# Designed miniproteins, single chains, continued (3), part 97

Each design is a single chain, and the fold is of that chain. pLDDT is the mean over its residues in the fold that is shown.

## One batch from the design tools (miniprotein)

Design m11362
Fold by ESMFold2-Fast:
Structure m11362 (fold): chain A 94 residues (1-94)
Amino acid sequence: SELAEARAIVSAALQEISDRLLELVGEEIEEFEERALREKLSEEEIRERILELAEKAGVLEKTRILLEAILEAGKAPSLAAVDELVIETAKRLK
């Protein structure tokens, strides 16, 4: 149940970020997606631009927390470690 509650919190934060980005910087996101595909930007350049757009949309801290969690999930040794990361991420989002 703690994992289910944590997943709900993370999902709600992702939805809030998505809604704010589309409302406030949706046009800039579309331009950035097209540019990233054409110019083959590095993962670091993509991360920096996402954070800039998130700052403009007023969701910088939540976006930073989720991006850090995604990076750590990619390095996780097991699915159990990913589940623990989701729980910890949900605590940071409160």
Scores: mean pLDDT 81

Design m11363
Fold by ESMFold2-Fast:
Structure m11363 (fold): chain A 62 residues (1-62)
Amino acid sequence: AVEALQKHFGLDEETAQRVVELARRHGELHRRDPFSPEAGRLGAEIVRLTRAPADAYLDALA
C-alpha cells in the first residue's frame, strides 16, 4: 500500500503512510455510507495531500 502510493504518485514515505490511513478510513465509510459528511471530509483531505481524486487512491490501494 505505502510502496504502491510512493511509486504511483511520487509521494514521500511519511505522506504515503498518512494517505494510506486516510484512504483506509475513507474506503470503510464510503462503502457503508457514501453520502456521509465524514467520508466527504476524508476524501477532501486525501485530495489536498496528493492533488489527485480520492477514488484514484482507493483504486491504487485495491
Scores: mean pLDDT 68

Design m11364
Fold by ESMFold2-Fast:
Structure m11364 (fold): chain A 65 residues (1-65)
Amino acid sequence: SMKEETEKKLKELKERFSDVIGKIEYKDDKIYVTLKKDSIEAIGTKIQAIGIGIEAGGSVEVYYE
């Protein structure tokens, strides 16, 4: 399940990559991250989001706007 520390790290990612991350949604044991397709850093941001999900034990789904 998602924990406060995971939410904090995801907020930090969004602050750092605000032009890359459109939104982050938290649902039970899943995290949905929406990325802006025109970003050069999109792949790196996707990997970081998935990594956070793995650490929290939840499933991370990444989409493009």
Scores: mean pLDDT 69

Design m11365
Fold by ESMFold2-Fast:
Structure m11365 (fold): chain A 63 residues (1-63)
Amino acid sequence: MDAEEALAAAEAAVERARAGEATPEILQKGQDAIVRAMNLGAVERASALGRELARAARELGFP
């Protein structure tokens, strides 16, 4: 997975979470994709997506 693929996977997870379709599996896949994107050098975009994913998860009642 390159940085663009990792960012796309993270964005998809954020969109599903914002749509209220998040499951623990989707949130975990999103988090894994964010970490992958950071490790591949896309730190700023991955950090922004991480904050969005965390916010959406909190709105759905996840810790």
Scores: mean pLDDT 80

Design m11366
Fold by ESMFold2-Fast:
Structure m11366 (fold): chain A 108 residues (1-108)
Amino acid sequence: SKEELIEWLSEVRKISKEDAENIIRDLEKLFGKEINTISEFVKAYYDLLVDVYGREEAIKLFMRDLMGVDVPEEELEKAEEYVKKLQEAKSVEEAREIVKEAQKEFGS
């Protein structure tokens, strides 16, 4: 599962696996817990964004950073549905499907 997380994060962020591992490690240090799954990472990352930027900006940044989509202000409620779906993803394949659905909804 941690290998799947590293591979997925590397792909969606278009960064090296080493950079993905460093992001995960920094988030683990910040929250004082291990992050081994896409679901655990996504929840921790979203919580960080909400804490720093507030809910509306967190949704926009989350969708940009993890799904590669720019969400208009009027579609934030729809975007939040995709955030919740990704928080519940049980595999890299489910996460990839959710990202593709978001890209189809909001553009690439």
Scores: mean pLDDT 86

Design m11367
Fold by ESMFold2-Fast:
Structure m11367 (fold): chain A 95 residues (1-95)
Amino acid sequence: NELKEKVKRLALELGLPEELVKEALKNSKESEIQELLEKLERIAEKLTEEVIKAAKLGVAKAQEEGLEPLQQVWRGLIGAELAIDEGYTVEQLEA
């Protein structure tokens, strides 16, 4: 219960739709919920407008492909991570 609540909160902060997150968590195993939590916590440390946009784009693309809710959430997290990796590289080179 607490794991699901943490995942839901962090996913909503990332800009993922609440209904999508609820559907993904309904059919998820505890191990899958734990993996989502670990990834979301890492993303939350570097949350920016670009990261939120990338997450939303990942979800939208997964929806166009007809993927299940859990897979749509994962595509959002992958999009967020890609935005973080690019931003981090650019900032390091500009420093």
Scores: mean pLDDT 78

Design m11368
Fold by ESMFold2-Fast:
Structure m11368 (fold): chain A 98 residues (1-98)
Amino acid sequence: GPLERRVEALQRAVDTLESTLAEANRLIAQGKEEEAKELMLQTVDTLVQLAEAFGFPPELVERLREAREKLKNATPQEGVEIMRDLLEELRAELERLR
């Protein structure tokens, strides 16, 4: 039902963000800071689309949009911190629905 689809979408969001964080840290370690930032921006855009499509809580959608705006002006290291905070928020919401 709608709840199971939302749980699956939240799990996909968590998995996507974990993968992006691992790859972004790898790119930063290689001096590819611009590619790391582009990857994080692309990922948060995908997460906003997923959140809107599967009816995530409005507060969570707003946090994703705020994170996207902050990422535009963030350093790559600040971007990793923003993405880690989003991961904690997504995990908390997933746990709340279980």
Scores: mean pLDDT 88

Design m11369
Fold by ESMFold2-Fast:
Structure m11369 (fold): chain A 92 residues (1-92)
Amino acid sequence: LPPFLDTLSLTAQILLLIAENGGQATAAELAERLNVPRSTVTRELNNMVRLGLLERRVVGGRRVYVLTETGKEWLLLSASPELRQYFLELLG
């Protein structure tokens, strides 16, 4: 897990973890990494899809959540200047 994760909102933590996971993740992977119940993560993921921050796709027969361009921009805008450099390297 990256440093300063605890200083981010749940939305920003989810976006960051998806970015670190190559731009996609399952609800199960996110729940394990965040140590949060799957129901809590799934509820947040559904809200983020409605906001256009994530897309829901089926890849290899499993449901994955994919980081959108809007999600990348939201993550960058939500970060401190120091974290923005890290996120830009991660997303570029």
Scores: mean pLDDT 77

Design m11370
Fold by ESMFold2-Fast:
Structure m11370 (fold): chain A 87 residues (1-87)
Amino acid sequence: SAMERSLQNVIDALREAAEANDLAGVETLVRLIAAEFRKQGHPELAEEFLRRATEIIERWRAGELSPEEAFEELARLLRETMARFQA
């Protein structure tokens, strides 16, 4: 579906930014994702996603997560958030 394709494209973009160790790129993608949820009428979901994603990014920044681990956590969070959005 178009929605599944859009989700996969976002996950691929997150993977590419993580492989490049581009924290600023990941932060930009996270903010764009949150803005889209807010635009679609789900501000509470957007705020929860942004908060949890920021915690993952800060753990990566602190060296507590590898780029691969940070990507896996963010991808899981995004899939979870999308499932809640579709419910």
Scores: mean pLDDT 85

Design m11371
Fold by ESMFold2-Fast:
Structure m11371 (fold): chain A 98 residues (1-98)
Amino acid sequence: KEEEILKLLELASLSGLAETVLDMVEQGRSIETLQKFAEIGLKHLEELKEKLPELEKVNEKAEEFYKRLLEADSPEKVEELVEEARRIVEEAKEELEK
């Protein structure tokens, strides 16, 4: 069930990323810090695509999250992005449970 494992890795990656960003917002980190976090994350994902192209789809949602985080100009937009990511993870987990 290789496809199932890859899907679980994708969900774990997105979930962990959303929780990390939420924790940063709750700790009062600046938008500038969150954007820097997104820049570093995107660079890391680009390096992973070069070395492990088979994992490209696993990181697709995380890449979209980082790109949207870079465009976020307010704490409210960051919170909306985190809520959307959590909803995507929850819906996908329900799909995997039948």
Scores: mean pLDDT 79

Design m11372
Fold by ESMFold2-Fast:
Order: structure tokens, then sequence, then C-alpha cells
Structure m11372 (fold): chain A 74 residues (1-74)
């Protein structure tokens, strides 16, 4: 069973904030790459919310979680 749309959006916002904090410690080139990837995930999330497509929102959240792990490794 899929969590509520509000819960998925809230989780995305928390992960995105953590990514932004970590990205500030990276070189400018890596910050730009992270910002582009985070922006793409945010756009997908917003489109999912707009069209009530929970699967798209879940996929956007999953990609954001992967980005967080990549940023932590940098």
Amino acid sequence: MVPSMEQLVEEFEKIAEEIRKLAKTLPKEKQAKVEMQLGAADLALRMGVLFNDKELVEKALEETKKLLEEVKKE
C-alpha cells in the first residue's frame, strides 16, 4: 500500500534539505551536478503531485534517496 501523497512529499523535502546541506561542502562542479539531479527529481515529484500519479512521486523519491547516498560518498 502506497503511503499518502503528503507523507511522500514531506519525506522528499527532508531528504532534499539534507542533500543541499551536504552539497555546500562539495566543490562547485559537484554542487552543479547535484543541483541538476535534485532539480530533475523535484520536477518529477511536482508533476506526480499535479497529476495525482503516486507511482511517479515514489520513483522521484527513490531517485532522491539514491542521490543522497551518492552525495554522502563524495
Scores: mean pLDDT 80

Design m11373
Fold by ESMFold2-Fast:
Structure m11373 (fold): chain A 63 residues (1-63)
Amino acid sequence: MPDAEFKVVRVRNPADGEEVDVTLLVSEKGEILAVFVPGLEDYFRADPELRAALEAAARAKYE
């Protein structure tokens, strides 16, 4: 298993402009392996573009 750690970043939700916490799973080399957005799972099933936008914003803010 690769050595990885969890990082939390705050990103702006494009739907309402509020900040949300996004949890990233980051490799020892600083690569983002996974993105988790708690509490928005049902919304993302209806709007996959919003999920992609939040994941991209979290990646950019971490890097």
Scores: mean pLDDT 68

Design m11374
Fold by ESMFold2-Fast:
Structure m11374 (fold): chain A 89 residues (1-89)
Amino acid sequence: SEKEQELLEQGRKEQEELLAQIDKILAQMTDAQIQQIIRDVADRLIKQAGVSADEQAEIEAAVADVIADLTDGVARQALYSKRLLEEQE
């Protein structure tokens, strides 16, 4: 349905905006601090959303995937490069 398509597109935009904000924070942190911040943010979002126990499991799995991607060596290298460029601007 059109309504479902709009909801999916809105979810994609919200995810992109959240990742951009997290990326900015991560540029200033150590690995351990980065992992802790991501976990705290994820936990807060899950609790704030007021989702059911069944839905929480799916959200936690999705968040774990995002955390895994952000803790990947390639992603961390990209964040480091972004930090260096941002300091120059």
Scores: mean pLDDT 62

Design m11375
Fold by ESMFold2-Fast:
Order: sequence, then C-alpha cells, then structure tokens
Structure m11375 (fold): chain A 83 residues (1-83)
Amino acid sequence: MEEAIEDAKKLGLTPLAEQLKRAEKEGNYALVGDLLYTIGLVYKKRGELEKAAKYFQKSAEYFRKAGLPTKADEYEKLAKELA
C-alpha cells in the first residue's frame, strides 16, 4: 500500500493518494481496487506496462477482499495480458 501511495504522488495524483489511504483505513476495499486500477491505467498510458500490470494485480486482490471475485478475475486477466 505505501508504494501505491508514493507512486500516485509521483504521478501528480496527490488527491487520489489521500483517498486511497482513507479507503484502506475504512475497509472500503472496492474503492481501493478502483483507485489502484486508475493508477494502473495512468502507467499503461505512459507505456510503463510492468507497473500497470502490477497495479491491475493489486486492484484484483482488493476486489477479491471486497467480495467481488468476478471483477477480481477480470482485472487479474488484464494484468497477465500486459505481459
């Protein structure tokens, strides 16, 4: 989680980093998953596919924790498709 917060800040997404920290503290794992997916999309747009895949994988983990296995499986597949 700390790495995701630092990466979001480095991307200029400080409000997203603060929202991510609050969502995890509140146990809103579905929102954590959505925010991690957003970080992954930014890295994908920048051509940083390894980081994009990493954040899609983390997003999938949090959707699984949120009780959303279908969405978790979808995002895990997206991570694998990036290489």
Scores: mean pLDDT 85

Design m11376
Fold by ESMFold2-Fast:
Structure m11376 (fold): chain A 86 residues (1-86)
Amino acid sequence: MRDQVIQISDQVISNIGRHSVRSRRRGTLTDQHQQQFGEIGQQIIQLRNNQDFQTLQRINNTLSDHIRNNTPIDDVISTVRQIIND
């Protein structure tokens, strides 16, 4: 039985990947954005290690909403960073 925290963190990483693929396809993904998503990925690993399910769920819901609403990548990164730093 997988821990729910591992499952939600895997979903967050998957949704980050979806944003990267979408932005790359649209020609809006920069090297800076890739670095920022890498930093976020490391923070997601720390949240998983700390078993912070609620923060991971907030991030996952935000990423899913941003995919659905075609939110620009800079706004996606900014919002996720604000959630992590709260």
Scores: mean pLDDT 81

Design m11377
Fold by ESMFold2-Fast:
Structure m11377 (fold): chain A 75 residues (1-75)
Amino acid sequence: MKEEQYRRALERIREVLEKARELLKSPDPSKQKTAKTMIKAAREAANKLIKESTDPELQKEAQRLVEEADRLLEE
């Protein structure tokens, strides 16, 4: 049950990052600020999954999302 919750959280984080990526394509400063806030929240959620989960596969997937979030914040 806990692992199913973590897998769903991982999917939510991916969806948030995809939405944020689309917002970053906009020249609108308000959308860019919203996107950066969403990316930071997604990054923190992924780090929480890494700390709380004992599943190595889930931890690796969450780590990839942290790296993706970091790359988006650098752009």
Scores: mean pLDDT 81

Design m11378
Fold by ESMFold2-Fast:
Structure m11378 (fold): chain A 72 residues (1-72)
Amino acid sequence: MEEEKKKLEEKKIQEATEKIRKARETLTDEQLIKAAERVKDEFEKKLKEGDFIGAAEVIIKAVEEAFKEAEK
């Protein structure tokens, strides 16, 4: 039961890390900063609560929104 949460956490962190890597290669620093600022408060809240899965989800969403905005 607890093992399943840890595995899901690792998968989400890995997914977030991969999204960030791709974003750094394709987006400008300014676009990345804007995306980070939009989700900064939510991300920090999740970290303070120990919700690393939620924190990773916030990063994934922020990167996806940054890509969507950059393609305009």
Scores: mean pLDDT 77

Design m11379
Fold by ESMFold2-Fast:
Structure m11379 (fold): chain A 107 residues (1-107)
Amino acid sequence: MLEDEAILAAYLAQALGMSPEALRRRLLREGLPELAELAARYLERKPTEAEAEEAMERLGLSEEEKEVFRNLARALRGDDSVLREVAGFDDEQIAAYRAKRAELAAE
């Protein structure tokens, strides 16, 4: 449901360090105006890991899909262990990812 998708989008934006305003602008550029408003509101309230887990459950995600989402959130927080051990990134690829993450967070 749109509300559960908004919670997950807000949780990923929080992991990246994105502001509610930056998240709203990003989703509007992607052509998702209804999601933009809801996700920004959830980000303002600072979504918890428990809320993200409940949203994934309500959306009917498999355990494999939930693990992909959890790994994405860890990577967005800058957890190099996920990038190195799960994605197989070397130091150069981690540096490139960090630069790209900084650009996305600055929007």
Scores: mean pLDDT 79

Design m11380
Fold by ESMFold2-Fast:
Structure m11380 (fold): chain A 60 residues (1-60)
Amino acid sequence: SELEEIVEETNKKLAPLGAEAELLEDGSLRIIPSASATAEQLQQAGEIVREANERIREIL
């Protein structure tokens, strides 16, 4: 599904930043940071998740 594709694409973008996205029951993505992620990596991850959530809102 399109939702699964967005989740997979988002996680591929987040992996090098030390973060992962969790799909919540309402269709939104939540960021799960690793303990080793830098503040800059978390800021970039937040931007990626925000954009993914905007795409999900377009299909829900």
Scores: mean pLDDT 79

Design m11381
Fold by ESMFold2-Fast:
Structure m11381 (fold): chain A 77 residues (1-77)
Amino acid sequence: VIELLEKGIEAAKKGDYKKAAEYARKAAEEALKQSPPLISVASSSLAAAKQAEDGNYDLAIENLRSGKQMAEDIQKK
């Protein structure tokens, strides 16, 4: 999940927002497959994908960053 969100941030920084949205959607799918499901990470990742698709690139990057931070905080436990 974290690696997918990092790849999404990297793609967005390069201006590849289609790829950023793809990584964000994949991160959301993988977050929901975890046990327990990472609902907050999935929600943030889906928001990032939608913002990227809608042309709200700054919000897309922020949602990718938020999702990554949430996933990292969960991994520390």
Scores: mean pLDDT 79

Design m11382
Fold by ESMFold2-Fast:
Structure m11382 (fold): chain A 83 residues (1-83)
Amino acid sequence: ETERKRELLTEILRLALELDPAEAAKILGINVDPEEFRANVEQALAALEAGEDILDPSLFPLLPFALLSLEELEKLLERLKEA
């Protein structure tokens, strides 16, 4: 379960970086400055790639993905893929 969450979060974060930051933030329901959004996503992805516990809420102050279920994460990924 934890490993599956890490996999989904990695895919979501990488896809969010491929999209326009404002569009990605809108899809994820986050109303923040696009530059802050991008910086937060980059920080979270770097932590995940370094093997840190990405489920720590402090890594995602603007992106509370650690608190989401697997089903909710899969739904977010589908929405990003549709963009």
Scores: mean pLDDT 71

Design m11383
Fold by ESMFold2-Fast:
Structure m11383 (fold): chain A 76 residues (1-76)
Amino acid sequence: MPSEEVQKKFKETMELIQRGGEYVQQKDYEKAREYIEKTIEKVEELIEDPEVSEEMKEGLEELRKSLEEYLKMIKE
């Protein structure tokens, strides 16, 4: 079972994803970029956490790659 700290990090990561998505919908790409970069940092922290399962780490690695690709697209 992941620790309360790991669960909190997942919640914070999801909140950052939601906020970033809101800014994308508003076409505020500067703020969207900021929140996507913060999300990538939180995803990296979760990937390094030994309490996170290998299955979850695979999903987090895929998410990180998708976020990095998206960040490149909005940096036009």
Scores: mean pLDDT 80

Design m11384
Fold by ESMFold2-Fast:
Structure m11384 (fold): chain A 98 residues (1-98)
Amino acid sequence: PPAIQALLQQARDLLEQAREQIEKGDTEGALELLDQAIALLDQALSQSSQMSPQQQRLLRQALGSTVNARDQVEEGNTEAALKLIDIALQDIDQVLAQ
């Protein structure tokens, strides 16, 4: 649905921005962007009954990876956080491609 697509595109953009802030060492900026991405992914998931079961699984994985990435940033595990953001971006891209 167009509304879910818009939420996912916004979450994707926020995750890309979070990557940039992590790379710059701006932990506070990264956490704020990740919190915003989590809220948008959670909102998309609340509308997930309108999606295929495959899209729903990918969206749950993207949300989980983003939450885990936030925890890793908070703990100072920058490399782990970046890998988790990459997984979330991959899952979002797969949902958007369907």
Scores: mean pLDDT 89

Design m11385
Fold by ESMFold2-Fast:
Structure m11385 (fold): chain A 68 residues (1-68)
Amino acid sequence: MSAERANEIIRLASEMTERGLSPEETREEALRRGFSEEEARRTADANAAMRDHGIVAPKLVAYPPEPS
């Protein structure tokens, strides 16, 4: 991958994590922005890692209030 694409992957993953998107939704967004399948997968992986480290959307609001 080019260095510019690697930086865009990290930036997009960070933005998607902040917005609370899942790794799969992040992959689809990357593809829509013209990323390759491999780049999109790496973006999804970065999103998942960022979520694990607590870099997620504000935790003040629960997404689902109850299981259904």
Scores: mean pLDDT 70

Design m11386
Fold by ESMFold2-Fast:
Structure m11386 (fold): chain A 78 residues (1-78)
Amino acid sequence: MSLEEQVEKALIAAGFSKEEAKGYASGELKITSANAAAVIAALATTDASDEEIEKYVREHSEPHLQDFLIRAIRRLRQ
């Protein structure tokens, strides 16, 4: 299963609509401060490498959130 598919599934489980979850997983919708907590939780539960998660966050989040999100996810996976 791709990282995008894992994120979509985890966001749906967290109560997001299928359309919103797909938008965040594909990068059509950017990760913002309002949705950061749910996205952090979703990414932390995936089996993707830290490098794949960092790449995903840098492509799909608002620039000012990227370093915070990466640090938070790494801490939750420890």
Scores: mean pLDDT 76

Design m11387
Fold by ESMFold2-Fast:
Structure m11387 (fold): chain A 83 residues (1-83)
Amino acid sequence: MAPSPIEKEITALERDIEWLEKNLESLSPFQRLLALLEVEGQLELIKHMIKTNPDTPESLKERAKELEKRVEKLRKQVKELIS
């Protein structure tokens, strides 16, 4: 019931991904790679927090899985834009 640190990290990553999705075409190739590395790092932190916190609500686990899919899509888009 108290605000969870993991929920804050998930919410922050959701905002970062939304920004990157909207601005991807406006970024330089280097900025795209840097932003992708940052969201991938944030996702790995969230995955670690879920693994180490057995009481993590299922709703937060589902949000993290959705974010993982969005990061994978962004990774593919960044690769296509470099080619």
Scores: mean pLDDT 83

Design m11388
Fold by ESMFold2-Fast:
Structure m11388 (fold): chain A 73 residues (1-73)
Amino acid sequence: MQEIFAADSYEEALKLAREAAKKGYDAVIFRKDMTEEERENALKAAEELGFDVERIEQALEKHGYVVAVKKKK
């Protein structure tokens, strides 16, 4: 099951991603101010993990920091 979390800071986003990884989930962090290369690499990783990248982009437009989390197969 995929989940998308909004974060108020990069530190909060990093904490969410680390906790998800510790529990055996896949996690990808997005920032609104990412470079084009960083954004492309993160979107590719999310697509490979089976995330809905359109929803990630929508959340990122509204929140500035987004963490996408998915349970591993």
Scores: mean pLDDT 76

Design m11389
Fold by ESMFold2-Fast:
Order: structure tokens, then C-alpha cells, then sequence
Structure m11389 (fold): chain A 91 residues (1-91)
């Protein structure tokens, strides 16, 4: 279940970003975008579109990592990188 691990790491990265960000509205906005992409990925997975589902998780993780890097939140960066790793293994 590399997909489930990618999703778990991505959700933890989003939680860390919200908790540690000095700009909570921007962090919440990034987290909501990530949640939307996870929902779309799960819908694609249910349709048997495994590769497309994995690519959406990678995009969500890259987007969140970018925001975490802008704010210097190293723990969120690390969790986003783990999410990318597991999503790539799911491909």
C-alpha cells in the first residue's frame, strides 16, 4: 500500500505546515489544495487509473513542499519528500 503511505505522509506534511506556519491562512490554503488532489487521486484509483492517481499525489506533495520550503519548515519538507517517494513506488 505505497499509495496509502504516500497519502499518510502528505496529510502529516499538511498538518505540520498548518501548525508551524507563521502564515496560517496560506498554510490552510495549501492544505486544502492538497486534500482536493488526494480526493481526485482516490477517485482515479477507484477507476483503475493507478498511474494518474500516483501523479496527482506527486503533484500535491511537490506543491506542499514548495510552500514548506518558502517558510523553512524542514519537518514538512521531509514528510512531503517521503510522500513523493511512496507515490513514485506506487507508479
Amino acid sequence: SEFEKAKEYLLEAAKILIKESENPLKAIGAALRVIGLIIDAELLLKQGKKEEAAKLLIEAAKDLKKVAEEEGIEKAIKYAEEAIKYAEKFL
Scores: mean pLDDT 87

Design m11390
Fold by ESMFold2-Fast:
Structure m11390 (fold): chain A 99 residues (1-99)
Amino acid sequence: SSLLTQARGRVADAMMLASSVSNLETSQELSELGGATFDAIDAGDVQGALEHARKLLELIQKLLDELNSDSSASSRDKQRAQQAVDYAEQAVRLLEEAL
């Protein structure tokens, strides 16, 4: 469906941006949650995809909070993390609409 295709694209965009401003450990967690979301979407498991996407959003929100509390973090990194949150929120919304 077009909603699932759009959600998949938003997850990919969120992961790309979040990974660009995260450490190796967080990037691995992002890859695991994003991969699980893609697998669920590709299997037509909308409920499973939504569960994984919500966990992905929570991880990206935590990353943004950490960057916002870090005086050494660049405004660019904070902006990328905010964009990643926005894309992850869009993915969750699209998956909720697909239920």
Scores: mean pLDDT 91

Design m11391
Fold by ESMFold2-Fast:
Order: C-alpha cells, then sequence, then structure tokens
Structure m11391 (fold): chain A 61 residues (1-61)
C-alpha cells in the first residue's frame, strides 16, 4: 500500500468509526487510527484513541 492509499483508507475509517457495529473491528480500527494520528503529529486525535490502544496492548500481554 502506498502512502496515498494508506491516507485514503485512514480518512475513510475516521469518517466511519461511529458506524462500526463489531466491537473487535472497532478496536482494531481505533488502534490503527492512533498510529496514524501519531505519524501525522495529531496529538489531539492520538489522545482520543489512546485508551483503546492501551487496552489492546494490555490484552496482548
Amino acid sequence: MNAEEAEKKYEENLKNIDKIKNPLIEKATKVGLYYYAKLKGDEELAEKFKPTYEEAVKEGS
């Protein structure tokens, strides 16, 4: 996936995050958005998804 395709996919996920009905897919999407926000330097967006990221890390331990 090139950078342009990755950005499009994250923008689409950001628009549709509230429409995700499956809790596991919602968690995975939020974790992905957290990494995207950090790479983009969007600290406010990163903080929004940080709790879900921390929960996923805790579950993986």
Scores: mean pLDDT 74

Design m11392
Fold by ESMFold2-Fast:
Structure m11392 (fold): chain A 71 residues (1-71)
Amino acid sequence: LSPEVREALRRLTALVPDEAQGHFAGLVGALMEGDEEKFEEHYARLKSLLPPERQAEFDRAVEELREAVKK
């Protein structure tokens, strides 16, 4: 993994509660496989498990991860 991908994953891990780690692993797996449908499913579920105050930070971290993975 590139340093940019590792940093984005580190930030996302800090935002995701322990009980949601399975969905986080699914999100990362779907992104790496290019499975947009599964990515959106895991993203929506993860976001719903976060407190409202962390959802904006989560959205930003996911965008950073997507950009880092593209190249």
Scores: mean pLDDT 78

Design m11393
Fold by ESMFold2-Fast:
Structure m11393 (fold): chain A 86 residues (1-86)
Amino acid sequence: AEAEKKARENRSAMARKYKELIEKYLKEGKYKKAAAVAYNAVQNAAKLSELTPEEKELVELAEKVLKEYGMSKEQIIEGAREIDAE
C-alpha cells in the first residue's frame, strides 16, 4: 500500500541521517556519542521484520562501531546524554 511505501521511505531517510551522524561523531573522535547512536540503531532494527537497504547499511556500520569501540551500557548512556546536551 502507498502508506507502507511512504513509511519505508521515511525509515530509509532516517537510516541515512543516523549513518551520517555516526560517521560525523567518529570523525570528531566522539566515540561514546557514535556508540550511543549505533546502539539505538541496532535496537530499533531488531524490532523490524524487514529492513530497507539503507537500514541494513546502518546496522552493518553500527555493529562494526560497537565491536570496534567496545562501550559499556553506562558509557552508551553517557554518550546519549552528551548528544542531548548539544
Scores: mean pLDDT 81

Design m11394
Fold by ESMFold2-Fast:
Structure m11394 (fold): chain A 88 residues (1-88)
Amino acid sequence: SNASLERLLKELKEREERRDWARAFAGMTPEQAKAFFKDPKNREKIGEILRELQALALEDPSLAPGVAAFRKAMREVREEILKKKEEE
């Protein structure tokens, strides 16, 4: 049997949200990206966004630099968090 319309609509919404987030990252300044990563609620989504960006980069290699920049920003935020814990 075919999937329900409600399930299909939810899957489409999730795909649109992931694509919008990927595009938003392309438009962010480095400071905006770091501020985004420092928010705990956004950090919960980072793993899913990174996986989606990596999948998109395999389909479109032009996105590979954006994925690299995303990973660099994430490492810098992790380093800042670790440094803060060492000062506690």
Scores: mean pLDDT 69

Design m11395
Fold by ESMFold2-Fast:
Structure m11395 (fold): chain A 96 residues (1-96)
Amino acid sequence: PGSWIAKASNKELVEQAKKILDLLENYDLPEIEPSAVLTLKRLLTALVNDEINSDYLLGVLTLRIFLKYFGKLSDDPEELKKQLIDFVKNYEKLLP
């Protein structure tokens, strides 16, 4: 585990994970492969529920990579949708 991951605020990561999960639950994302949507839901659900397993760690890593490249998640659903599509298209090889 890297030092930068250990400095993460759990509350901040949980809030970001909830934003993504809410988007994935309420919006159809035909631009994203169904397997990628299911993987994101699994990883982020583990993080939100504080399930200390490999999915939790990969969820933390995924959000840290996202935040590094985009700075923050948009509060606008349409903009957040665009951020997720860009993330999956350009960074999906970094996802488990």
Scores: mean pLDDT 72

Design m11396
Fold by ESMFold2-Fast:
Structure m11396 (fold): chain A 91 residues (1-91)
Amino acid sequence: METVEVEVEIEVDESEQDDLTARQIATKVASKGAEAAAKHPGAKIKVVLKLTGVSKEFGEKVGKLAEEMFKEALPEDIEVEVEVELKEKKK
């Protein structure tokens, strides 16, 4: 079975790493994954979320919220994986 990979890249200000921002990012990830699933019926969807300037704790929170949103929004037959990648701000 074909795996479709979708990338979402977001930079977050240190002062805005709150629950509301985490939910907004998770919603964006869920939306992108659902769009990919609709375009590729029967494929496994992998969403790679690249977060710049965030703490590990914030990244984990966003990843969990995105997975929960996929479970609520998509049928059980659609496999979606969320991978959170933390990027360092270079300079």
Scores: mean pLDDT 75

